# Ledger of designs, part 12: designed miniproteins, single chains

Each design is a single chain, and the fold is of that chain. pLDDT is the mean over its residues in the fold that is shown.

## One batch from the design tools (miniprotein)

Design m387
Fold by ESMFold2-Fast:
Structure m387 (fold): chain A 100 residues (1-100)
Amino acid sequence: MSPLTQKAIALLRDTIEKLKELLPYLSEEQKKEVETMIDLINSTIEEMKTLSAEDALFLTNLTSIVVISTLYVISKQSDEETKKKIEELIDEIVEKLREL
């Protein structure tokens, strides 16, 4: 597996852990949305193992756009403390994607 693919998988795995840390601050409906995103990311990681480095990077970017978009919607529905945590996570995902 290429170093680029390994770095992308590490980014996605780190994103899963941070989404899990967010769960206690969310409503039951928002928790289900985040759990669905975690399932999507896990499926993406498995697919990336069979792809070229370029295709794995493309899939990582696409999956990250879905995650960021969903988090942005949840942030608008959240209290100020939860919103801040979500915005910090979005910023971190964007920063790490730029490093790929």
Scores: mean pLDDT 87

Design m388
Fold by ESMFold2-Fast:
Structure m388 (fold): chain A 112 residues (1-112)
Amino acid sequence: SAAAEALRALRATLRDVLGFEAATEELGPGRRRETLTLRVDGATLQVVFDEEDGRVELSLADPEALALIREAMRAGAGTAEALREALRAMGVPEAIADAIGQLLALIQAMGA
């Protein structure tokens, strides 16, 4: 599907462009999990891609990152750029704020 291809492209971008470390687990025939981790200045961002029978699901598995995103969005950060600026103002390292902004931008593009 177009959504699965977009999520695979995001996974490749996070790994190959943004420097996320990838760990892949085969969970059974046609089922795979890939965990992407970015570590910058003691902060960590983890993104999980679950693939099953040609379908791809994205999860942000980091509770601290989710709490910061929710706080920024509650404060009015509804765009990828506004979210990046809010996260940086909250002391999130620029590389992690940029990665979260790129995640939001692609998710919004797939939902349009």
Scores: mean pLDDT 75

Design m389
Fold by ESMFold2-Fast:
Structure m389 (fold): chain A 76 residues (1-76)
Amino acid sequence: MDAERIAEGERRRAILEEVLARLPAEVQERLRETQRRGHEAVRAGRPLPPEVIEEAKELEPVVREIEAEVERRMAE
């Protein structure tokens, strides 16, 4: 049901925002910049730049930790 999906999405987003806010400012900036550049490429209909892919791979362990914390909190 749409209402349940919306509520789950809003809860997941709120938890994600809390988890992100607790990261070092440098990591938050790197995540935002990588996402921004990725979105720019998608909007322009271009493939992701190699440097964006490389940065995303370097940030993957951090993203995995964020995802694990979000899922842990979602299970509560």
Scores: mean pLDDT 79

Design m390
Fold by ESMFold2-Fast:
Structure m390 (fold): chain A 57 residues (1-57)
Amino acid sequence: YSQRELVQEVMQAFDLSQDKLDFLLKAVEAAHPEASKEEKGEAIFQIMKTNSAELFG
């Protein structure tokens, strides 16, 4: 997946608001500034999987 495609699938799968997704993107960027786009996208997806109850609602 490209980061763009992964972001779209995450939004659809977890019914995320754009605001929450933007926050997650910033958090991952801050934690892993040297990571590739694919690594950052995977990190966001993993966060959503493990914290879906808290972040999804």
Scores: mean pLDDT 63

Design m391
Fold by ESMFold2-Fast:
Structure m391 (fold): chain A 106 residues (1-106)
Amino acid sequence: MAREAGEEAAEAAEKGDVEKAREGGERAGKAAAEANTEEAARDAAEGAALSATAGERAGTPEAARAAALAAREMAKGALKSEGGPRPGAAAGVSAAGAEFTAELAE
């Protein structure tokens, strides 16, 4: 659930599909928050890292922006999970990196 949504967000980010990336990130983050487990928080954090990497690798401003939005939503969900301190922090780092890449691409 959270893993699949995170993978969809990363694929959308690589393609520069900002809306799909954001929606995938929101679904992954929501799934992690609702499940309230370390495993779901870790899945959301992994999705955030995959999205950040995909955006940077694609090398376009649209992909960077899509990655930043997706990673941010996944980080929010991971942080709300009871298992979330370590996965939430990792997701936050990925989101910050993606945002920085998006700023440089503009």
Scores: mean pLDDT 75

Design m392
Fold by ESMFold2-Fast:
Structure m392 (fold): chain A 92 residues (1-92)
Amino acid sequence: SEHVERARELLREARSLPLSSGQRQGLDMLENTLRELEKQKASEEALELLRRAVELFLQAFQLEVAGGPQSQVQQLLSQSVDLLLEAYRLAN
């Protein structure tokens, strides 16, 4: 899946950032979600939502590392979590 390959690339990019323990736990959760959705042979639609969630997490982490506004970081993280929940619903 193109979405799976792109999500893995984004996760590797995120791992290169100077992350807090909480941010690393977030990445571990995303990697576990990706593995489980692949195991379940989730639809391309669910995998696309996961890729979009990973993109938003990376944007949030990059913004936080750059010292950007906490309100925008929280908004991006919230949007990412919503997409993860939607991906799980579609996979079920």
Scores: mean pLDDT 83

Design m393
Fold by ESMFold2-Fast:
Structure m393 (fold): chain A 56 residues (1-56)
Amino acid sequence: SSRVQQQRQDMDTAIDNVVNTARQQGMSDDQVQQMRDRLEQQRDRTVQRMQQEESR
């Protein structure tokens, strides 16, 4: 579905922006990686929820 793909792409872009900003603000590589992992897990859960909505 185009809606799910668009949301995933928007979230991926937002994650990249947050991670890049965190690096510029002086966060360590470990902290940045942990933050990215958490945001990607949240993205995956959001996408899964949206896919369930499409199945109704």
Scores: mean pLDDT 83

Design m394
Fold by ESMFold2-Fast:
Structure m394 (fold): chain A 79 residues (1-79)
Amino acid sequence: SKAKIEEALKKIKELVEKWEKGEISREELADKIREILIEAGVDETLAEILRQEILENPEISGEEILKAAESVLKTTLAE
């Protein structure tokens, strides 16, 4: 549902902001995003793909992470 997407994205945005401030590692960011996606109802395989993309691309921006997470959530939960 739209509400689940918005709640998950809010949590992911808060994690991205912590990572940008140096409060958490990229690995912790990727792991927690995977957990949030699975808790929201995203397939474990799809959530793991996004986790690997975050870890594989050290130059990935917070905006790119949020766009990827939104795409995954909409694919699974909106339609």
Scores: mean pLDDT 83

Design m395
Fold by ESMFold2-Fast:
Structure m395 (fold): chain A 55 residues (1-55)
Amino acid sequence: MLKEIHEILQEAGRRTQEAVKEALKKNPDVSMDELRALGFEIMKQTVEQIEKLKE
């Protein structure tokens, strides 16, 4: 459980960095609000994944 949660959190961090890089690549003028929204979406998916793991 703990090792799996750690791996999920590390992957979420990687996904966030990749999403930000892709957003900037598509639109260099992308707003901080749009980048923050991407981070929240990844965090929501990460929480759901951890909750499913605990079931």
Scores: mean pLDDT 78

Design m396
Fold by ESMFold2-Fast:
Structure m396 (fold): chain A 73 residues (1-73)
Amino acid sequence: MQEERERTAEEVERRSREAGASEAGVDAARHTVLYLGQRRSPAEAVEEAARVLGDMGEDEGAEAARRLAEELR
């Protein structure tokens, strides 16, 4: 549901920001979850958000997102 997807996006945003990701990184992670959450499980969407953060050099944010993906399994 859209509601679950939005909640997952909010959680990724919160954890990435707390981990020290830039606002650009947080925004990219949030949008990745909202976009992929339409076709993938919450855990899979968050795993892709972690990959996007890693590609941006946001290593702390990527680690936080990977931990969240494990919790959602």
Scores: mean pLDDT 81

Design m397
Fold by ESMFold2-Fast:
Structure m397 (fold): chain A 81 residues (1-81)
Amino acid sequence: SKEEIKKRVLEFLKEISKDGKITKEDIEYAIEVLEGLLKGELEGLDPEVIAIALRYADINGDGKVSREELEEFLEVLKELK
């Protein structure tokens, strides 16, 4: 559901934030990471943030993240901007 995806996006943003406070810069960087994942362009992105993003986007926990799941995650991030 959209509510479940939104909850996962907020948990992801809290985990990548330095102090548990989500900033505009955290959201913008998260968008950059998700766009990089969708394009296959990961150069210069933090591998730890990539790993965290994939973990939260993996709704079924099978280690596979679909393009559709990544796109929904990105859309929720853009709505928070």
Scores: mean pLDDT 79

Design m398
Fold by ESMFold2-Fast:
Structure m398 (fold): chain A 114 residues (1-114)
Amino acid sequence: NSSEILRKALEEARELAKTMSAEELLAKAEELARNAKTVEDLARAVAYVQAALDKHVEEGRLPSPAQLERAIAVLDRVIELAKQLKADALAKAASGLRARVEAIRAVLAAEEAA
C-alpha cells in the first residue's frame, strides 16, 4: 500500500529534519531518486523533498532557484518510476508536490523580473 509507505516516509523525514539541513534533506532525496528500486525509496525521496521545503518555510525563507530545479528533477524521476510500479497514491503525491514547487519557482521568477 503506497499510501501507508508514504505516511511512514513522511514521519521518518520529519524526524531527520530535526537534525538535517534543507540542503542535506534535498541531497538525500536526489540520492534516493537516483538509486531507487522500490516504492519505499521513492516515498522517502518525496518525503525528503517535502521536509526540505518545510524547513525553508520554518526558517522564514524561500528555497533558491537551484534548489527548486533539483527538487523538480527528483519529483519528475519519482513520478516516472511510481507510474511504472503502479504506485498511484505516490505518483499523485509527487505530482502535487511538483505543482507546489513550480508555483514557488514562478513567484521567484516574477519577483526577479520586476
Scores: mean pLDDT 86

Design m399
Fold by ESMFold2-Fast:
Structure m399 (fold): chain A 93 residues (1-93)
Amino acid sequence: MVDEEEIKEDLIRTLRALGMSEETLEKFRNLPIEHQELILNYISILATKEGASKEELKKKLEEMIETLLSGEEKRKELIEKMKEEIEKYRNSF
């Protein structure tokens, strides 16, 4: 997938399928594509590794989106944490 617009629409469809509000989807649309992809990769790992429920994934996703919009320091910390968890998951196999 090389079209950023198509990737963004696919990500939004995934979030809508999780039952996220249009308000949260609007906030997600304002994030850089790199951050959008990072969030979904992290959520995918939580779903696979922990067997988290749809409601738990939805709540976690809403919290992460809000954190990324709250400020540069919190955004940087969350991104670093997500990347670390993704690396750990990949290295466990």
Scores: mean pLDDT 74

Design m400
Fold by ESMFold2-Fast:
Structure m400 (fold): chain A 55 residues (1-55)
Amino acid sequence: KELEEMAKAYDIAKEGAELVAKGENSQQAIEELRRKGKESSPSAREYVERMLKGI
């Protein structure tokens, strides 16, 4: 279960990196990804937020 949530969090962060690279509004993209991460699980949310800080 946690492995699947971590894989999902990785996919979310990867999508966010692509959106930022395309010149999308990074603030809006980050907020949307944080919301999706939070809805997945608490551990996935923390993982997504940690990765998005690097973007």
Scores: mean pLDDT 66

Design m401
Fold by ESMFold2-Fast:
Structure m401 (fold): chain A 60 residues (1-60)
Amino acid sequence: SVAEIARQAGISRRAAADAVRLMAEFIEDGREEVARALIMKNSGASEEAAEAALRYARSL
């Protein structure tokens, strides 16, 4: 869930929601760098937090 990703990665629910959406959009193309950059831009998350969110989103 988005709330669980936010809690586990230590980020906002907005950043967690972006991580789930971007995982769905870019997983097929292997565009993790683009997904990470968009999370950081849209949510103000650090690179480390954005990477953690994407990792947790993959585990769903």
Scores: mean pLDDT 72

Design m402
Fold by ESMFold2-Fast:
Structure m402 (fold): chain A 83 residues (1-83)
Amino acid sequence: ALDYDPAREEELVKKLAEALREVAEETPELSEKSKEAAFELAENAALPGDELRELMESMNLSDKEKEEVMELVAKAQKRVAEE
């Protein structure tokens, strides 16, 4: 048994990216910067977790905007897990 499955990871990354875009679009009270950050994370969903964290830090988000983006990520992860 392998811990890594390329096909499974590719499918999960794709589903997460699609879910993240959808929840960002469905959130009318989201700041423009938080929305842009969510779309950037969706485009770069295939990056390793440490690189994704660095990308998020490079976006110069406020604490509020970071919380908004993390909430979108949590909603996207929940949507993928429930499908």
Scores: mean pLDDT 72

Design m403
Fold by ESMFold2-Fast:
Structure m403 (fold): chain A 88 residues (1-88)
Amino acid sequence: SLADLRAQAEQLEAQGRYLRAALLYIELYKQKPEDVSYLRKAIELYKKVGRYQEAGVLAISAYIDSKVKTPELRKLAAEGLDLLASTA
C-alpha cells in the first residue's frame, strides 16, 4: 500500500540509507503527484549523498512533466538549475 511504501521510505531514511529512501520517495511522488513534499524529500536525500547533479535533474524534470506548475514546483526547479550550474 501507499502507507507501507511511506513507512519503508521513512525507515530507510532513519537508518541513513538515503539513496534507497530517495528512490522510494520518488515512487511516492509518482503515486501522489499533488504531494510535492515527497519530491522535495527525494531531492534533499540526493543532496545528502552528494548527488547534486541528479538532484537538480530530478527537480527540473518533475517541473517539466507536471500538469500544474505550482509556486513550490517553480521554486524547486529554480533550485535545481542552481545545483546544475554549481556542478558544471
Scores: mean pLDDT 86

Design m404
Fold by ESMFold2-Fast:
Parts: C-alpha cells; sequence; structure tokens
Structure m404 (fold): chain A 100 residues (1-100)
C-alpha cells in the first residue's frame, strides 16, 4: 500500500534540516521509500529517493538534508515521506535541525 508519514520541527535561518526515513520489514513484507518533501515558509524541496528493501535486508533507510539558507526567520519545517509498503511494515520519520 502507499502511505504518507509526516514529521515537523521548528528551525532557524542558516540551519540544516536532516530528514531520516526508516522502514522496518518483517519476513515476507516489502518496503520502498519513494519521495521526501521538505517545506518551510513557502519554500519546498522534493527529493526522489526510490529506495527499496534489498532481498536479504530488513530495513530501508533514506536521509536527506535541506539547508535553510533562504529562510527569513524561524519557521516550522514539515517533512512528508511517501512510502510503498506491506501492512506489516513499520514506517518512521525523524526531522532534526542541525547547526552548520
Amino acid sequence: MKKIVEAEVEAEPGQVVRVIAVLHTPPGATGKILKVTVEADGIKREFKVDKELPPDGRTVRAEVEFPLDELKGPALVKATVEVEMSPDTAAGVRVEPRPR
């Protein structure tokens, strides 16, 4: 099934937002991370990931970084992750503001 998972964090100009998406699959289940979208104060960036579980793997992980150089002030950063997965797969997303 296709599913959307979201996370939000407050960030400031000049920081880098790191988005970490993880799928954990039990035996016989599938998981693929399709796309990560990061939005802050009208600025939107899309990262096409298309990363799927290897045949011998149990975890799919994708990381993207979004520099906030164009941010004019403190803002809520929203990360939206599109995944395609089996019902038994667990999906998680973390969003971390980091100094440069």
Scores: mean pLDDT 79

Design m405
Fold by ESMFold2-Fast:
Structure m405 (fold): chain A 60 residues (1-60)
Amino acid sequence: MDVYKARLETTKLLLSLPQDTREKIAQAAGKESTAAELDSDEALKLMTNKIKEEVAKLKA
């Protein structure tokens, strides 16, 4: 799988989503950082999954 393309698509989705939704996704990903072992790259992966779930729920 192309992680690079996945990150770009995720960024585009974030920009398309309203502020409220983006804040919820960011906060959910931020909770993982409490472990202090996750890097920003891992946080992005978690955020990508949360975004996909939200988008799938809206369209599905």
Scores: mean pLDDT 59

Design m406
Fold by ESMFold2-Fast:
Structure m406 (fold): chain A 89 residues (1-89)
Amino acid sequence: MEATITLLSKKTIDGLVEVTVEAVSSQPNLLRLELAFDPKVKNISVQVTQVSPTRMRAVLVGKPGKVYAAAFDASGQVQAFATFEAKLE
């Protein structure tokens, strides 16, 4: 895999969590970043921004839980994946 996904911030808002992640690739071919709390729908909102061909950011707001993140190239191949714990503190 030619990319990495990093947790930039985690914030608690009124019983919800806001998780910000960034995907960075060594190749200028990042096309899609997907972010979800779990395989079942628990997301309230997801916003994805492509900063450059090698960098994408995503913000996920939803209920506390495990966050799954995957970055894809233009051919649909997974270039990075990561999981993060998003708990209320």
Scores: mean pLDDT 73

Design m407
Fold by ESMFold2-Fast:
Formats: sequence, C-alpha cells, structure tokens
Structure m407 (fold): chain A 81 residues (1-81)
Amino acid sequence: SSAAEQAALDAFEAEVAAATSDPALAAQLVELSRKIFYETDEKEREKLLKEYQELLQQAFAADPSGLATLRAGLAAIEAAY
C-alpha cells in the first residue's frame, strides 16, 4: 500500500475512535471502511459506501459536523486510490 493510502486509513480510524463511545459501532465503521478501501469492484464499493453512509446517519443524527468529518475521511480514502 502507498504511504498516502495508509495515512488516510490511519487518520480515518482515529476519527472513528474519537467520534463514538460505542466500541461495536466503531468496529462496524472501521470494518466497512476497510472493505471499501480494498474493494476493486465499483458496483460493490458503491453498495458498501451506501451502507456506511446510512450507518453514520443513524448513529450521528444529532451531530451533523461529526457526520461531515467522517464522510470527508472516507472520501480521502477513496481519493488515495
């Protein structure tokens, strides 16, 4: 993996850990982000992105700034490809 890919993934995992006190939710978000990061099929990646965004919306409905930050982190992982 490139240094940019690793840095983006590490930064995103840190943001997830900071954004939630629920370890099960943090684990789900990290697992989904890793699946998105390593997915090479565009259609499957779009499906995983939708699942991730829906999980974020449900978990952080009261914090729109937190949602925006985590979405930006996920976009940075995609851009590192």
Scores: mean pLDDT 69

Design m408
Fold by ESMFold2-Fast:
Structure m408 (fold): chain A 85 residues (1-85)
Amino acid sequence: MVEKLREVAEEDAKVAASMGANEEKVRELLEELVRAIEEGNTEKAGEAFRELMDHLEREIPDFHISEEEKEAGAKYAGELAKMVA
């Protein structure tokens, strides 16, 4: 399961780079999110997801996420962390 999350993170970073984001920075943020999920740290997983979304909004002009969608995603990341713990 964890190896699958890392593969998805690498592909997502490449997709974000094709849309104008910095691939290395997106990879770092995704690795932080995956690590928080692997550690079962629900709070850190949510924070990492919010930081990733904030970075994408800054780097990709057409990327828009509502506060409600950002919070829903952060909650989902926290639930994934609980599942791994």
Scores: mean pLDDT 75

Design m409
Fold by ESMFold2-Fast:
Structure m409 (fold): chain A 95 residues (1-95)
Amino acid sequence: MRLRLNTSLSVQRGVLLVKDENGNYVLVVTPQSPVARHLGLRDGDRVRVRYYDLKTKEIKEADVPVRIVSREELEKLFPKAVTDYILEVELLERG
């Protein structure tokens, strides 16, 4: 199951691609986000994220785990965001 977002300022849509302390990518979403609702995302699900990298100006893909967070937690993670432009999220595996 797949959702095309084509959204800049992805934080406003309740979704961020962030890099953890180990350098691994993770998709953090709020429960009320269009991504979480449309795909029925749960903590531990795995998704493929297609995103625009503003530094290289290239479309990139990452296979990442999903973490469900509150809006407050999402906003705290925004400075660690890999991108503010998410093109597509595809559900790969249920957790």
Scores: mean pLDDT 79

Design m410
Fold by ESMFold2-Fast:
Structure m410 (fold): chain A 75 residues (1-75)
Amino acid sequence: APEPSEELIKKATEMVLEELKLLGVEDPKLAEEVGRELAALFEQARAQGLPSTVFYEAGARLLEEAVERAKKQKE
C-alpha cells in the first residue's frame, strides 16, 4: 500500500484529536496512532478505487476501538 504523506497524517491526527476531545478523551499519542491508521486506510482505499462507504465503515470502527481503549485506560 502507498505510504501516506506526513501532511495527511498530521491532518488525520488533528481530526482524531478533536473527536477524542469531544468524547472526553485527551490522549495525543492515541490520536497520532489512530490518525496514522486512518491516513493509511484513506490512501489504500484511494489507490484501490474502493467506494467511500468502505472507508467510512473502516474509519468508524477504528475510532470506536480507539475510544473504547482510551476509556478502559481511564480510572
Scores: mean pLDDT 73

Design m411
Fold by ESMFold2-Fast:
Structure m411 (fold): chain A 88 residues (1-88)
Amino acid sequence: SEIEKKARGYAVLALSDLQRGDLEGAEETLYEMAKELIEKYGLSFDEVRELIRKALEEAAKEMGIPVTPEQLELADRAVRKAEEEKKK
């Protein structure tokens, strides 16, 4: 789907940022992804978490790297931030 394709694009960018040591850039990319999925596409918090996890897994596979705890924690922080913004 277009949503899955877009999520994968964001995941590739975030993983590339992490490989360059750009933790702030990776968090920003994941935040923008989560925000768009929640606000523009109306997905629930749980649906966004699953999509980000799947997108990171697919992007990591394409890049030949494992999904790390650091990536999962940044993704969780980004989703929480987007959910907080939606509640305001």
Scores: mean pLDDT 78

Design m412
Fold by ESMFold2-Fast:
Structure m412 (fold): chain A 83 residues (1-83)
Amino acid sequence: NLDKAIELVKKALEKATGDLKRQLEIAYSNLEKAKKETDEEKRNDYLIKALRQLQMALRQATDPEVKKLLEEAIKYIEEELKK
C-alpha cells in the first residue's frame, strides 16, 4: 500500500507545477521517510504529515487526473495507518 501511494504521488508530481508541485514534493519526502522508518510511531507521524500535505494538494488541484491520483494515494495511506 505505501509503495502504491509513493507511485501515485510520483505520477502527480510529473503533472504538477508551482505551489501544487511544492506540496506534493513535501508529501513525497514524508512518504519516503515513512518507508525507511522502523519505529511504528515515527512511521505513522511521517504518514500523517504526508496525508495532510496530500489533502491540501487535493484542495488546490484543478486537473481531474491529478485529483484522481491524489484521492487514490490518500486511500492507500489511510489503509497503512489502520495497520
Scores: mean pLDDT 84

Design m413
Fold by ESMFold2-Fast:
Structure m413 (fold): chain A 106 residues (1-106)
Amino acid sequence: MESELRKIIEELVELQSRPESDPEEVNELLDKLMELLYEKNLAEEVVRLAEELLEGDEAQQRTAWLLAMLVLNYLSRKKLETGELTPEEQELLERAKEILERLENR
């Protein structure tokens, strides 16, 4: 499971390292990640990997931004659907926002 998540993230980093990437390929990988978030409860693992990517090169930092946005959208929709986030989910939401804020200030 973590190996599948890492493969998708590695493919996303490779696409972000290209001068021009196909938006359809990026969206397909993001859709697969969103499916894993819903079916496998991997939001914490995605946030952790995004935090690791912040310390990398520009392609890794762009991937960290995409992953943070994905988690933010996932948890925001979950809050709208359920009315409340768990304390653990609220912490993940704040961590995703922190990733976006750090990238905005660079």
Scores: mean pLDDT 80

Design m414
Fold by ESMFold2-Fast:
Structure m414 (fold): chain A 80 residues (1-80)
Amino acid sequence: SPIEVAKAAIEEVEKWLKENPNASIEEFVDKVNEALQKAAEQGVPPELIQKLRDVVLESLNEKKSPEETIEELRKVVEEA
C-alpha cells in the first residue's frame, strides 16, 4: 500500500538518524528528500509526498529537532 511505503520511508530516515547522531540539519533534509523520492518512485501519491515535504519545511521553520520532524511525518502518514 502507498501508506506502508511512506511509513517505511520515514522509518528508514529514523534509523539513519540513530546511526548518524551528529548529522547536520542539511544532511537530515537531504536524507528525507532521498527517502521521499524513493517512496514516490514506489507509487506513493504526489499529494502525500507534497504533504510530507510541507511538514519538513514547517518543522524546520518552527525550529523543531530532526526527531520531532520524524514524529510529525509519522503522524501525517498515519492520518492519511
Scores: mean pLDDT 86

Design m415
Fold by ESMFold2-Fast:
Order: C-alpha cells, then sequence, then structure tokens
Structure m415 (fold): chain A 73 residues (1-73)
C-alpha cells in the first residue's frame, strides 16, 4: 500500500512537472509509472477495499487520460 501510493504520487509529480516545463519525456515517464501503478492496483483488486480500489483506479486513469490528450498531436 505505502509503496503503491508513493509511486502514484511520483507519477503525478512527473505529470505536473511535464505540464509546467512542456517536457514530453517527463509526460512519457509519468505515463509509464502510472501504467505500472494501474496494473498493480488491478492485480490487488480482491484485497483492496472497494473505496480504495475506486479512488486509486480513478486517479490513475484520469491522469493517464490527460497525459494521452497532451501527447496527441
Amino acid sequence: MVELRRRLEEGRRLFEEGVETNDREKLLEAARILGEVREEVLSHKDTLSPETLEALTRETEETLARIEELLAS
């Protein structure tokens, strides 16, 4: 749990930095980290509380969608 949350925060931090600095490489790295977090959350869906699962999934998917929109030329 602690490590998963830390990686989610790292991904969001890179997303924020990428937006602020217009850095495509940071946006791609954020997408990679958040994609890994999303897979990890889904692999633990049966052990996480429904509210925690929904919150982590929503935050991860929303940020990934925003990155995809920014990377679309």
Scores: mean pLDDT 79

Design m416
Fold by ESMFold2-Fast:
Structure m416 (fold): chain A 99 residues (1-99)
Amino acid sequence: SLTVAEVRELAEKEKNSVARARLLLIESFLEQIEVYLEEAKKKGDEETAKELEKVIEEVKKLLSDPKANIDEILEKASRVVFSRVIDEALKRQEERLKE
């Protein structure tokens, strides 16, 4: 499977500006998911860590497939990041209500 650095290199070699932008977004989302994975491991949240590792592996596998749809890969990576942002926003709202 590809590393985040290898995804960045693929983006830098891509001449189509739209495809390059999608690869750069995928790289950014993967980097953020890896941060979430490290946080889950530090907290001992084994279930969340396993799910995040599975998403990272699946995204990297799809990026290695020349027939894979780049928009589908981008959607898959972005979904995890947006889900986490929503969860964090909901937790902040709950804390405000408990003031």
Scores: mean pLDDT 75

Design m417
Fold by ESMFold2-Fast:
Structure m417 (fold): chain A 80 residues (1-80)
Amino acid sequence: MEEALRRIAEILRELLREIDFPNADETVANLERALRAAESPEEMIALVRGFAAYLKAKFPDKAELIDKAEEEIIAIIKEL
């Protein structure tokens, strides 16, 4: 679990920095806490998809980059 969360946090941090998201490190820390508190992999996937949808709404020109990160993160969760 902790190793998977670390990998997910790294992907999120890279994505948020690349799209120039304000307070990237704080946002990643908040998401990591939410993912750690999730009761199931299904809840983790729902959280990731919700956040990706939020990012695509705010940064529609970055949709392809966001989708790639979302797919990579979901693949990690599915291995749990």
Scores: mean pLDDT 85

Design m418
Fold by ESMFold2-Fast:
Structure m418 (fold): chain A 70 residues (1-70)
Amino acid sequence: MTAEMVERSAKRYEEKGDTEKAERARQLAEQLRNDPSFLTPEQHRELAEVVKDIADEMAASGKADARAQA
């Protein structure tokens, strides 16, 4: 998971009105840009939650959007 992907998730959380998750995702993206090898256990947990939310979002909408342009 790249910092850019996590930052896109922050925008998604913000759109949903989940300001707390949006801010945490932004903090994670910043940490990943600076030193991804130095994540705290709490940041690892938060990353896992972001990844789960991305996967859920992709399952709900990504299948509609993941088709190749024919």
Scores: mean pLDDT 69

Design m419
Fold by ESMFold2-Fast:
Structure m419 (fold): chain A 68 residues (1-68)
Amino acid sequence: MLSEEELKERVDRVEKAGKQAIKDGNKTAVLVAIKELERLRKEAEEQGYTDVAEHAKKVIEELKKAME
């Protein structure tokens, strides 16, 4: 399983990529970022890394709202 540090680094990386995809109008890349963030959020929740899970949840909601 990923450590808290590895999960945080991956969430931060996917957040950056997802936000860039929104700016680029790349809907497919945004959907891929959302899927990856949901996977990382679930893993963080299962391990009790509440701060990482909450951050991932906020990023998912931001990306979903930007797709509307």
Scores: mean pLDDT 84

Design m420
Fold by ESMFold2-Fast:
Structure m420 (fold): chain A 89 residues (1-89)
Amino acid sequence: DMKKKEQEAKKVLKEAKELIKEGKELIKSGEKVGEGLGLAVRAYSLASDAAKKYSDLKITEELKKVAEEAAKVADEAQKLQIQNVKKKK
C-alpha cells in the first residue's frame, strides 16, 4: 500500500523536523546543549532509518536532507559542549 507508506514516511519526516527545531532552540539557549545534542542525534537516526525503509519514495530525498541537517546540528552541539567543559576548568 503506497499511500500508507507515504503517510508513515511523512509522519517520520515531521517528527525529525520537530526534533531538529527543538534541538536548535536548546543549543541556542546554552543551558541545554547536551539535551539539544540528544534530540539532533535522535532526529538523524529517525530520518536516516526512514530514508532506508522508504527508499522507493520521493520523500526519501527530504528525509536524507533532514538527516544531513540533524548531523550538522549534532556536530555544532558537540563543539559547544567541549567549549563549555573547558570553561568549567
Scores: mean pLDDT 81

Design m421
Fold by ESMFold2-Fast:
Structure m421 (fold): chain A 80 residues (1-80)
Amino acid sequence: YFDDPEKAVLEQAKELLLNGTSKIPITGGNGPGVQKKIQELGRRMGLEVPPPPVGGSGQSMAAHLRSQGVTEEKLQAALA
């Protein structure tokens, strides 16, 4: 449980990038925010981020970035 929706979005994005799945509950309306956070973290990690998706999901975006090699080390560097 998170008191801050932004923290919930960030934690779900991290889980999707590292594990491909997340057990973190996201309140309604946070789906687009998760996808945008994944794209932001991908760019900060130096990965190739696809063009803005029409009808894409955070999970599909995370899967694409994971195929390029996401490590915990790169993710921590992107958060700094």
Scores: mean pLDDT 67

